# Designed miniproteins, single chains, continued (5), part 107

Each design is a single chain, and the fold is of that chain. pLDDT is the mean over its residues in the fold that is shown.

## One batch from the design tools (miniprotein)

Design m19707
Fold by ESMFold2-Fast:
Formats: sequence, structure tokens, C-alpha cells
Structure m19707 (fold): chain A 76 residues (1-76)
Amino acid sequence: MEEELERLRRGREIARDVVDEFVIGMAKTFGLDPELLERYEAAKKAGNQEEYDRILEELMDKVAEKIVEFLRESRA
């Protein structure tokens, strides 16, 4: 049972890494704040989970804002 739980936890970690890479890729594509991206890399490298999660949320919000901006431009 514990072995099965370890496999699930490892699988979730991998899935999270894939999602994180996708969000970073979108942020770079939209030309979002490079300082925020640097802070994200630093937090990840330091193992600061709280800061990492906070910065990821900020990046997601900025990506969402850019999507809304593009939609507004399309309606002009």
C-alpha cells in the first residue's frame, strides 16, 4: 500500500513539473516579466515551496491577463 502511494506521489510530481513548464513557456511566449521568471527559478532551486507556489500563481494570473488583452483587441 505505501509503495502504491509513493508511485502516485511521484506521478503527481512529474505531472506538476509538466504543467509548470507549460506555464513558464506561455509566460515567455507572451514576453511577461523576466524578473518574475528569475524569481521563480531561484525559488525552485532553493526548494522554497511557498515562494515557488506564490510566483507560479502570479505567472498564471499574468498569462490570463494577456489572454483577456488579446480577446479585447479582437473586439475593437
Scores: mean pLDDT 71

Design m19708
Fold by ESMFold2-Fast:
Structure m19708 (fold): chain A 67 residues (1-67)
Amino acid sequence: IEIKVGDVFTAKGLYGRILEKEFGVKEGDKLTVISVDENNVTLKTSQGKEFTISKESLKRMIEEGGI
């Protein structure tokens, strides 16, 4: 799965709960990819809050259908 700047995901399911606990993202919020580097992806919430997770973590969430 290719992760690109401008991609939009929805925080939902198990991974939505993890993102809420770790980053304060609300379950059901839209997350927009604003930067991608070698190891990390920076996501922005609808409220303008930014947070960074590993590229591997985001790929796993997408592969497992949790985002």
Scores: mean pLDDT 74

Design m19709
Fold by ESMFold2-Fast:
Parts: C-alpha cells; structure tokens; sequence
Structure m19709 (fold): chain A 99 residues (1-99)
C-alpha cells in the first residue's frame, strides 16, 4: 500500500529525529511515533477527537519524560515536521515517477 509506505517513511524520520537530535532511546522514540500515528488515525479516519487528544497527550507526556518540559515542545514540533516531510517526500517521489 502506497499510504502505508508513506506513513512508514514519515514514522521512520520522526523516530530518527527524536533519537539523533533529542537523545530519546530508540524503543521510546518508536513508542512515541506509534502513538502519534494512532492519534492521526483517530482524528482523520475515525473522527474521534477525544481519543486523538488523549493519544496526543500521551505523546507529549512521554516527550516531557524523555527530553524534559523545556524541550518537549521542540521535540514534538521536530518529530511532526520530520513525519510530514517523510510523507511528502514519498508522495513527491511517486508523482515524479508517474510524470
């Protein structure tokens, strides 16, 4: 599935950003990435805004625990930007290949 490939690329970049730029342990970075993905699915596919907010709060709580309160917002922003960048790169590559 192309959508799965795009999400996997985004998740990989998000996880790598947390590990390399913020020093989050690999297992915890993966857990945070998985929760962020589940939050997006809850909001966009299921329309469950309460569940999406609860999952996003879990992401923020884990980031606070791993990088501290002062760095949690930066880590969240960097992770989500990397995720979106990874998704857009895969989408762009597919469009360029079809043109």
Amino acid sequence: SFRLQAYEAGAKLGVETLVKDFGVPQDKAQEIGDLYFQSLVAETELGDQQRAAELEQQVRDLLIKEVGEENADKAYSAMTSAFVGGVLRVVGDQIDKEL
Scores: mean pLDDT 80

Design m19710
Fold by ESMFold2-Fast:
Structure m19710 (fold): chain A 87 residues (1-87)
Amino acid sequence: AKEAYEEMLELLDEIEELLDKGLEALRRGDRETARRYFRRAEEVGGRLDELLEKHLDSLSEEQKEELFERAARVQERLRELYERLAR
């Protein structure tokens, strides 16, 4: 079965794509488009957190390490985008 773990990886990929689009919009000076991508990335992040809470105990230690490492990097980038939008 691929449902939980692969869905989590797909959500992480989606968040990274949204962050890239948000940063691109900021580089063009389009702050409203950047804010919309930031909000969508937060929503996808919420879904990832739900899946982690429900399925954490069923994941291997290696799967947990990969997810937490990627989630930490995504959270850092999301925070940077948010701080730049606040200025």
Scores: mean pLDDT 82

Design m19711
Fold by ESMFold2-Fast:
Structure m19711 (fold): chain A 61 residues (1-61)
Amino acid sequence: MSAREEAEELLEAAGGDPRELGRMLGVSPGTVSRMSREERVEALARVVERLNREAARRAEE
């Protein structure tokens, strides 16, 4: 599963709630509400990729 597909699933799970998306992205709900759907998906995909890299590194320790 690609980071983009995982990001789209997270976006649907949040139901478009800017507060939940802001928590996932580490930004304010106001910042999320100003983003387009595509920008939200791309930002979530970057978070997913970062978390996957951190989890892989942690598994090696």
Scores: mean pLDDT 76

Design m19712
Fold by ESMFold2-Fast:
Structure m19712 (fold): chain A 100 residues (1-100)
Amino acid sequence: VLKEIQEVARKIAEKYADSPNTVAAAELIEEAARLLEEGAPASKIASLLAAAYILASAAAFEGDEEGAEAVVLAAKALEAAFNGDEETAREYIKKAKELL
């Protein structure tokens, strides 16, 4: 699932390229998923996720509500994967793909 989250995050950054905060949030999700695959500390993954949620909120405030929603869904997929819940992670990946 982590490679699927990285792929979805990259596609979000591509589709919502006109929204700098959406792009930045998606890049943080892609990096967090990569670091989780590499066995990075939980605190680092949590920090990147927190930053991504803040940037997604900023993107929504600036008018990119759809891109912000896609990022939040990708972030929730990564949280589920981090907790070992691959089924919930796949459901959030599917929902994020509906916005692509």
Scores: mean pLDDT 86

Design m19713
Fold by ESMFold2-Fast:
Structure m19713 (fold): chain A 81 residues (1-81)
Amino acid sequence: MDKQNEALALYSKAKDEISKLLREAGQSDNGVRTFNDTSFSGIRNSAIQGNVDEVQRQIDGLLPLVREIAERLKETKEKLK
């Protein structure tokens, strides 16, 4: 129970933080939803199983992709000129 609650809290926190980062970079609400639905489905399954380590590893694997998407969005909207 405790590990499942911990894993679900980690999942929810990461999902919220990534959503904020993407919105700050200029992603639409629909784009944030699509990213979350496609990227967090597997993480959610691991969280339901109480596998904290797997949830963390999957989140760590998403961070490079999130940074790439955020950078691309910033370049597209914040192009200096």
Scores: mean pLDDT 77

Design m19714
Fold by ESMFold2-Fast:
Structure m19714 (fold): chain A 103 residues (1-103)
Amino acid sequence: SSFLEELKKLVETLYKNLKGVIKEGKEKNWSIEQVKIRLEATLAVAKMGLYVLEKETGKRELVDKLIDVLDEAAERINKAKSYEEIEQVVEELYQRLMEVLEK
């Protein structure tokens, strides 16, 4: 399905971008709060992409599940107290998003 291919591409792009923000934050010695702001922006862009795909395809149920997973990850990132906790949330987010796409 071209729709599933586009969703998978969006998830893979999101994961790459989140990992990129974390890497840049470590290299530039950003505070955890500075990293959180940029991760929040990255997640917001991904959510916008999901809304566009939903409008183009009408396949709301699958998109809503992906958005719920993103929202849970956003809340967990907001509560994280270390780079290690943020990295764990990002890895678990990617796994959960891929599991939704396989079912």
Scores: mean pLDDT 88

Design m19715
Fold by ESMFold2-Fast:
Structure m19715 (fold): chain A 78 residues (1-78)
Amino acid sequence: SSEGKKLRYEATQAAADGNLEEALKLAEESLKKGDNKSAKSALEEVALQLPEDEKKKVLEYIKKGDLKSALKTAKEAI
């Protein structure tokens, strides 16, 4: 969807700019709208910028499809 593409683009740009809080906010909005693909992409971008232990934990939740736990873990890591 155009909305999903916009959320993915904005989340990727926020993460690239080092604005992890904005990237997580966009991931949370995507998740609330049922756009799991956009939420997953945003969470993966954020995870790459986290310390190794938190990164592994977030990526493991994403792999299991537990995007709510991935989001919570990423928020606690920034």
Scores: mean pLDDT 81

Design m19716
Fold by ESMFold2-Fast:
Structure m19716 (fold): chain A 83 residues (1-83)
Amino acid sequence: SMEEEIKKRKGEEYLKKAQDYVNKLKSLVDSNPNIDLEEAEKLAAEATQNALKARSYFGPEGKKKADEILKEVAEILKKVKES
């Protein structure tokens, strides 16, 4: 149905935004010995919000991809706090 196509498209758009924020967070962490914790937390929050939005639009298989992003963000933030 058109409703399912719209949901899938929106889920994919939010998932892509979440991945873009994760990539920015990784770049920040990898390139800087003095990590700006405020900037890292901001990027992590944006990634988390977009992944949760994607998760709300997807069925079980798509939810798994969003959950993988959420796990990765949590792991990166843990490393930042340990540095």
Scores: mean pLDDT 82

Design m19717
Fold by ESMFold2-Fast:
Structure m19717 (fold): chain A 74 residues (1-74)
Amino acid sequence: MMEAVREAIREALADFPEELQEEIIELVENGLAASNTEVTPEQAAEFARRLRATYTVEELEELIEKAKKELEEL
């Protein structure tokens, strides 16, 4: 289940640094676990593609930092 989601995100973000790909995967996985929510690999890929189309690497790193802080409050 989660492995298919992880692979979908890696494929959508293949041109991004590997470290950033893994950080996004970890953040999504932790967020889903905290909310007891599951997403399909298709939904995960769509989310990742939207991030890639909308944000630069630097902007995405800032978004991840913000999301991590929000997740800490859950």
Scores: mean pLDDT 73

Design m19718
Fold by ESMFold2-Fast:
Structure m19718 (fold): chain A 86 residues (1-86)
Amino acid sequence: SLSQRYQEALQRLRQAIGDDDEDGVVEALRDIMRVMVESGLSIDEARAALLSDIEVLASRRGNQEFRDRMTRAVDEAARRLEEERR
């Protein structure tokens, strides 16, 4: 199911963040965005939703570096997903 794929991608994202695995973070975010797109969102809508969630998390942590890193990872994930769908 889409819900199962979403939860599995979130678990991989959490693991990649903990491991400081930048490519793993991008791949997990791409999988999350793919599920969102299959659920009826555009890539731009999925990107905006993820950036909103990152803003909430970054604000709680007080960590601009985390915000910047995650923003770049979301942008790269969106780029890879767009290329994949061509």
Scores: mean pLDDT 83

Design m19719
Fold by ESMFold2-Fast:
Structure m19719 (fold): chain A 78 residues (1-78)
Amino acid sequence: SITEKLKKLTEAGAPLEDIAKGLAAEKVLDGSIDFSALPTPLTVEQAEELVAYVKKYEPEMTKENAQALLDELEEKYI
């Protein structure tokens, strides 16, 4: 599942921006975000940064480019 891929990205030490890109892609493909993939614990600053990146990338996310982005993140970190 997309959630399982995002967990693997988090475990591989992916930066918050790339985790946020994956979350934005999950929202477009699945219609919802599973926040269980987020690194824990997050500071308030890290949580704000993550939300800002999701909002930045979400408007440009189509189903086509969302799948390509997830494949790119998987290749880069997994």
Scores: mean pLDDT 74

Design m19720
Fold by ESMFold2-Fast:
Structure m19720 (fold): chain A 96 residues (1-96)
Amino acid sequence: MSLEELQKKAYELGRETVRSLYRAGASDVVIALMVDGESRDFYDRMTQQYGERVAWQLTISYSQGVLDESRRLNLPNTVYVAERRIREGTARLEEL
């Protein structure tokens, strides 16, 4: 599987994570907290499978999916968490 295919899947997973929590009736604050935890868990799993560089590239794609869906649903706390994770991953990739 190519990096591009993995990034597309990560993006779709991020979008679906927000949608599923929103459909379940979770508040923006609860979605933000759960997404923050899920993005760390996702990074840890991807690091074990693909190493740090690819893990951050995939985590940024996941967080971009979270960002796009949270903007569509007007979830400002979840937007903030996603933007912070993208900034973190971008900074880490510059160091690797």
Scores: mean pLDDT 90

Design m19721
Fold by ESMFold2-Fast:
Structure m19721 (fold): chain A 64 residues (1-64)
Amino acid sequence: MEKVREALKKASGGSDTVTAPQVYRALLEAGLSRELARQVALEMIKKGKTVTIDEALEIVEKVL
């Protein structure tokens, strides 16, 4: 999960929150499949337009 956390921090631009497009891009950068990245982005949209980095990581772990 370390690479995913680092990629999310970069995608946030210093914010504590990330959007679904930012998470999708970050997961691809971290080496995750397009299908898994898409599933995570869809789960984020269900929770709201933006989530915290920690919430995004929880969603990644659930989808794995």
Scores: mean pLDDT 79

Design m19722
Fold by ESMFold2-Fast:
Structure m19722 (fold): chain A 84 residues (1-84)
Amino acid sequence: NITAAALAVGGELRKYLVEELGLPKDQASQIANSGRKTFLTTKDPQVMADVVYQQLLNAGVPKSQAQRTADLVRDNAESSLRAS
């Protein structure tokens, strides 16, 4: 279901932000939670990715890394919807 998919995508995003991008745990949790809420509300992988992208830019993440992360989020969210 969409709730389980959003929790999984958000959890993996939080882990990625901490482990790969080196963001503080509190900031990573905030960004991942914003993405999760957007996905639950819109059910749109691209809208979720756009929100994550903007929040990463606001966090000082370089545009190339923010875009790569947003692309991964979109792909994971799309896969979750296809499985439903």
Scores: mean pLDDT 83

Design m19723
Fold by ESMFold2-Fast:
Structure m19723 (fold): chain A 89 residues (1-89)
Amino acid sequence: MEEEIDRLLEKAKKAAEEGKSQEAVDYMIRAVDLAVESGDPELIERVLKGILEIAKIMEEKGVMTSDEAARIVAAALYAIGALEELRLK
């Protein structure tokens, strides 16, 4: 699972660097879904850090639309919520 998540984040970062913003967001969301499904807090934290890094790249390059920013924020909030639930046992 970690290896697949790392690959998705690498693909998202490459897509962001290449200006393929839609592909970058799709890879980010898939990485979040896998991390949340794993139930591993460390993987969720890793994905959250990766999303923030990639979102910053997209913002700095000026390739992020408001719709894409909203999707990234929604995915991050979903991951944060899952992380909080795992800590409430």
Scores: mean pLDDT 81

Design m19724
Fold by ESMFold2-Fast:
Structure m19724 (fold): chain A 80 residues (1-80)
Amino acid sequence: MLEEMVRAALAQDTARAKEMMIQYLMTFWGLSREEAEEILAAPAEVRTAVERAKVAELEADEARLRELIERVEEAKRRLE
């Protein structure tokens, strides 16, 4: 996704497309604006490697959050 979005932004050469990509990286990857801009300027191979590493991290975090939510929900049912 990130590599495809960066290609679209570069191909269109529009400030709007680049800004949307920066907002995506900041919101979902937890990057600063400066870090997001650096990733956009990086070669495609570097961006792909960073994306894969971040997806793996987010998937692990999502699994942990899901398990925690389930345990909280179960605890609430027992208190009723």
Scores: mean pLDDT 66

Design m19725
Fold by ESMFold2-Fast:
Structure m19725 (fold): chain A 66 residues (1-66)
Amino acid sequence: PIEPTREAGRRALELLVREFGVSPEQADRLITALVLGLSPREAARVAGVSEEAARAARRILLAGQR
């Protein structure tokens, strides 16, 4: 599991909406799946987004743990 800061979660959501064109609802589902410890591939399937978007969001969430 990932324990991101609130700011890291917001930045991941903003990146997903702006750069990957995902809906806020899809972004929230993706972030929740990643926080629960799903792989980028599994999280992407759950949210209905690309694996690239899932990997980008995961990097932001992991950086927020520092």
Scores: mean pLDDT 84

Design m19726
Fold by ESMFold2-Fast:
Structure m19726 (fold): chain A 105 residues (1-105)
Amino acid sequence: SDKDFVEEVKKRLSQMLAEMHEMILLGFSKEVIAEEGRKRLKEIVEWAKKHGSKEQVEIVEEGAKKLEEILDEAVNDPSISQWDLLERLSKVAIETVKKLEELAS
């Protein structure tokens, strides 16, 4: 169902962000954290492609593209902290979930 798809994407994005948060606390570098985020994001997109409608997949892919751009910017910009990275990713993840919830309405 549309609700089940939204809940699973929300769960997977939340797990990605939680693991990245844990890596910050454990002292991993921003580059390593970004690589893990990129890996998890790819897994979320591949899951969505197998289980979502065309419109749901388009929303997830748009969100993923924005998240990948944030990861790339953070690695290349020393003024962006690990915490700034996590905040920016969280904002886009929330926006992506809201778009999926609106589509399911």
Scores: mean pLDDT 90

Design m19727
Fold by ESMFold2-Fast:
Structure m19727 (fold): chain A 75 residues (1-75)
Amino acid sequence: YPLTVLTKEEIVEVLRKLGFSKEKAEKVADAIMEDPRLTPEELAEKTGLSVDEARRALMAISEEATKKIREELKK
């Protein structure tokens, strides 16, 4: 749902700001673009991240998507 408003490039940028490498950020972005409803456990399985890293990634992406939606509603 909210994650679908971000492009792959925007997702990669969010993750790189969190300290993820470009390679890890791209793997996460590809997995989420394929299935935006991934759980942290499923994302970790697909990308080789720990569950905690996957959870942080999903949380940050969701927050950025929510901010983008709020900005569009204000303007």
Scores: mean pLDDT 77

Design m19728
Fold by ESMFold2-Fast:
Structure m19728 (fold): chain A 94 residues (1-94)
Amino acid sequence: SMEEIIKEDIKFVREIAERLKASDNPELQAVAEQVLELVERAEELLKKGEYEEAKKLIDQAMMLAANAALEHGDEETFAAIQEHGRKIRAKEEE
């Protein structure tokens, strides 16, 4: 369901944000804080049943994290985000 997909994305994005926050790169740490703010807003929308808006925010958080990882050479984080995206697309098409 859309709710289950959003919850899985939120869980994954929180793990990615913690990984970026643990980086010695202050730019990645700043992006982690922005990602976490988007996740918190998405969780509040999810509680209200606003699934479309929650998904838009979590997708924005995912893109922000992916772009930052790519820009700063964090190949492992970027690859993890791409793999998660493929997994979620497969579930959405079932």
Scores: mean pLDDT 86

Design m19729
Fold by ESMFold2-Fast:
Structure m19729 (fold): chain A 64 residues (1-64)
Amino acid sequence: NAMAEGDRLEKEADEAYKRGDLETASRLYAQSTLAYLQAGDHEKAATSGRKAVELAEELRRRRA
């Protein structure tokens, strides 16, 4: 089910972030966002989406 998938992906994203894998964390937060949107949980989707965007912007800045 989409809610459980979103929760699992967010947990995996948090674990990737903790080990410093920002690229994996950004992708997993983006995938979690899509799962939460499918589940109809717009608040969780907004939170995970914001984390994905913030990490993607940080990665772009570090490469620039």
Scores: mean pLDDT 85

Design m19730
Fold by ESMFold2-Fast:
Structure m19730 (fold): chain A 112 residues (1-112)
Amino acid sequence: MSEAAKEVRELAEKAKKAAEEGDIEKLKEYLKKMLDVVRKNADDVDALRAAAEGLLEVAMVALKLGNKEAAEVVLEAAQELLRLAEEKKAPFEVQVLAGMAVLAAAVAVVFS
């Protein structure tokens, strides 16, 4: 795993904890930092994959907690990641993972 992918994974874990705690400001901060790392390392497929996996995990937390504001924040981040994965023509597997994160976050918004 690349250094960028490791940083993305750590930021995703922090975002997940912020979502579990209902700390929307920290959730926004960690997701923004994660996307900034991905944008600077857009050719790093491992970083894109780690971000997609992390966002899916955070979306599932938002869904479980019924926190609509957290779900909306995650949805925006997941949509941006999917756009980046498509623009960079990431492997189909990574695009599917990013799409799953978008779907999970959208479901969380509707059911929150």
Scores: mean pLDDT 88

Design m19731
Fold by ESMFold2-Fast:
Structure m19731 (fold): chain A 99 residues (1-99)
Amino acid sequence: SRVREAIKILEEMAESEDEVKRRIAIIQLVQLTALAEATGDREAAREAREALDKALSKLDDDEQKAYRAHLAQLTAEYSKDPDLARRRLDILVDNIIKS
């Protein structure tokens, strides 16, 4: 799965010693999780959420709360148009793999 490949890249970035790379990885994991949830792809959503939860577990409580709130907001927004969410997911996954 291309989604699984993108998740693995983001998991590796989230473990980076570079703080900027870790932040980018977390932001992209939030977006990817929200898009996967909105598409109804249960397997992709599960894998993305597991990777996000692992990355967030290393942050302080305030940051975890902020990212989880952002995830909930994006999921609600993207769920209004599942077809658009699918197209956005495919673009995001492609961009992550090509990076």
Scores: mean pLDDT 88

Design m19732
Fold by ESMFold2-Fast:
Structure m19732 (fold): chain A 99 residues (1-99)
Amino acid sequence: LSMLSEEKVQEIKKLLTKAFPEKKDLIETIDADYLNLLKKLVEDGKVPFLEKFSKLSSEEEKKEFIYRTLTTHPSELESYNEEVDPQLAEKLYKLVTED
């Protein structure tokens, strides 16, 4: 895996802050190492992240799951249940899965 660039990290943070301005402080704590870890988990088929991801049946559900993962600590994913804009989720999905 190629490491996620600082420019890409800032782009992801900008998208998240625009959608969820109330979570700006939390979003600012997301660093390149965390995003690169999530990217590796998505690409390498590692559990438990990808076990949950592979059980999702639609593209929209997969995009939403990745968005949740970017804004929530991994240990809290099981209780995460918040509404998301599908267009934003699609952009985040591409930014996480594409170099």
Scores: mean pLDDT 54

Design m19733
Fold by ESMFold2-Fast:
Structure m19733 (fold): chain A 68 residues (1-68)
Amino acid sequence: SMEEVDRLVDEVAAGFKVALASTEEDIEKLIKENKVGETGYGAALGIARASGDEETVKLIEKAYEKVK
């Protein structure tokens, strides 16, 4: 369970990095390099939506579908 929690924390942190990225290419690279799964993806989308950044939301969705 502790290893699961550590992975979840790392994945959420990676999700923050994804939400702060400026291009689809950077987002795709961050997803691949940090092995962002569903939890990190959800975190990234939540952050982008909360900031009102529709463009970033679309880039995250597109990059994740391409990498997944």
Scores: mean pLDDT 74

Design m19734
Fold by ESMFold2-Fast:
Structure m19734 (fold): chain A 62 residues (1-62)
Amino acid sequence: GAAELAKAAEELLARVEGLAKKVEEQTGAKATVEKVSETKVRLTVEIDGETYVFEASALDLV
């Protein structure tokens, strides 16, 4: 239900934020996490002047 999806979205956000911090600590890259919607999270990584964008959906986790 909606509550399960909301929980999955919170868990996804926490995981992506953790990954972003690990990437910054291990590579020195700049990593930014954005909540795109109630179910989608975007991770933007800037390395050596290049920008990489990854999106993940809580719908893929339920």
Scores: mean pLDDT 79

Design m19735
Fold by ESMFold2-Fast:
Structure m19735 (fold): chain A 73 residues (1-73)
Amino acid sequence: MRQRQQDNLRGIKDPKELADTLRGSADAARRRGMDDAADLYRQAADYAEQGDVDKAIDLASQGVDLSQQWLQS
C-alpha cells in the first residue's frame, strides 16, 4: 500500500493532476476518520497546485505513514 501509493504519485508529471489526486486521497482519509492524514494530503495538494511537487510528495508520504500507523492502532 505505502510504496504503491508513493509510486503512483511519483508517476504523475502534471502538478495539477497530482493536486487532484492528493485531494482525492484527503477525501478518502477523511471518510475513514483519518483526519490528520487527510490534513496532510490537503496540504500536499496545495503545494502541488503551487508547483512545489517535491514538497507535495514529501507531505503525501507523511500522510501515508500516518494512515499506516492509524490502521495498525
Scores: mean pLDDT 74

Design m19736
Fold by ESMFold2-Fast:
Structure m19736 (fold): chain A 89 residues (1-89)
Amino acid sequence: SMEAVQEEIDALGPVLAEAGVEALSSEDPLRRRGGITVATMGIGILRNSGDLERAAELARRAAEAARAAGLEEEAEEYEELARELEEEI
């Protein structure tokens, strides 16, 4: 059913977000770019499924990883996302 498919997608949220944050910590610019895409996707799935606390936590971790990598613009975007998510809790 469509509901079962959505449940499978929702289960990917934390997996993708964690993998994306890990990739954001890479010294390889291509891995970092992939990490941004995957982290953003995972956080989006968590937000959509109502797991706002986990989404906010991972957005903060993504911001920290992005700052450590020198990606200031992405770090600011993740910080803003974390703040928005915390306001929805």
Scores: mean pLDDT 85

Design m19737
Fold by ESMFold2-Fast:
Structure m19737 (fold): chain A 68 residues (1-68)
Amino acid sequence: RELSFEELKQSAIDLLQQFVAAGVSREQLEQVLNYIIKEVEKLQREGKITKEQAEEIKKELQKIVEEA
């Protein structure tokens, strides 16, 4: 559902941005990214989000890490 997806995407972005703002190491940031990605993939397997929605979240999160 669109509203649920947008809120989920924003929550994932906000969580990752908080770690960036806290000045954690790139290694720690990559560990946080991998954890969030696993949770997103679990939601996709459970049918709570589509494959396309999961890919969108993953790309946004990867962009945040690359820009950090």
Scores: mean pLDDT 79

Design m19738
Fold by ESMFold2-Fast:
Structure m19738 (fold): chain A 87 residues (1-87)
Amino acid sequence: MLEEGLALVRRAKEAAIAGDAEAHQAAMEELGRLIREAEAAGDLETVRELLRAVAEASLEVARALITDPAELAEAEAAARAAIERAE
């Protein structure tokens, strides 16, 4: 499950940077399903690792795509808060 989830995070990040909104949404929907399955199974460590990976990938996407300094600062703050919650 963790390896599959990490592969989905990579696909979502690559799709977002490439501007492929459909592929990004599909990868995020699959990832959300895996996270819910891990939660239902009581595998909270996998949940934490995947949420952290999503937050870190979101930060990389924001830095690659956002050119407005104020919008980038807001996105970075949101990603940092998500990373801290997953730690």
Scores: mean pLDDT 79

Design m19739
Fold by ESMFold2-Fast:
Structure m19739 (fold): chain A 87 residues (1-87)
Amino acid sequence: MITFGEAMRRADDLAQERRGVKVGSVSMLLLAISVELNIGTGKDDALVALPRLIQALEASDDPSLRKTYEALKPILEEVLAEAQAEA
């Protein structure tokens, strides 16, 4: 089982790899948003929490959450695909 916190740390790794630059904690931002949206915590199952986060961001009418989704969508989808492959 991969925890949501572990999946969010993987999102940080992917962001660094794709940008070739050390990035600030994407995981902290995404976990904070997840708590705010009542999706889950870092200890929850990634295969449950990740799809909920993606759906909530995609459906959001909040401009800040939409911006976050547009910027991080490829990373979130990759992390979800990796988590599903490890299950």
Scores: mean pLDDT 72

Design m19740
Fold by ESMFold2-Fast:
Structure m19740 (fold): chain A 114 residues (1-114)
Amino acid sequence: SLIDKIKKEGEEFLKVAEEGAKKVSPETRERINKLIEEMKKDLEKLIQALKDGNVEEMRKYALRLEEKAIEIVNILRKEGLTEQADKLASEVDKLLSYALLAIHIYETEKEMKK
């Protein structure tokens, strides 16, 4: 299902971010870990919104995930971890693609029921 794909890609993204965090300074690692903790909560809320068919909440949490993911990618690039940053960017693109596809499907179904 799309929910299973979003969950899997989100978990893979978080794993790559955690591996990148291990390679940076302690202060930078603390900052990345705070973003990861917030993203875990946003991912749970996105999955719940998908189960509920709540398009507004899907958009809200997808945007929050994107903003935090981009911040982590930029932090890793500034630290010279280009390969980790590129991998993370690729993973977030997959996650967001599935989220956007789900939003499109739910909006189309909602319009057909009006």
Scores: mean pLDDT 84

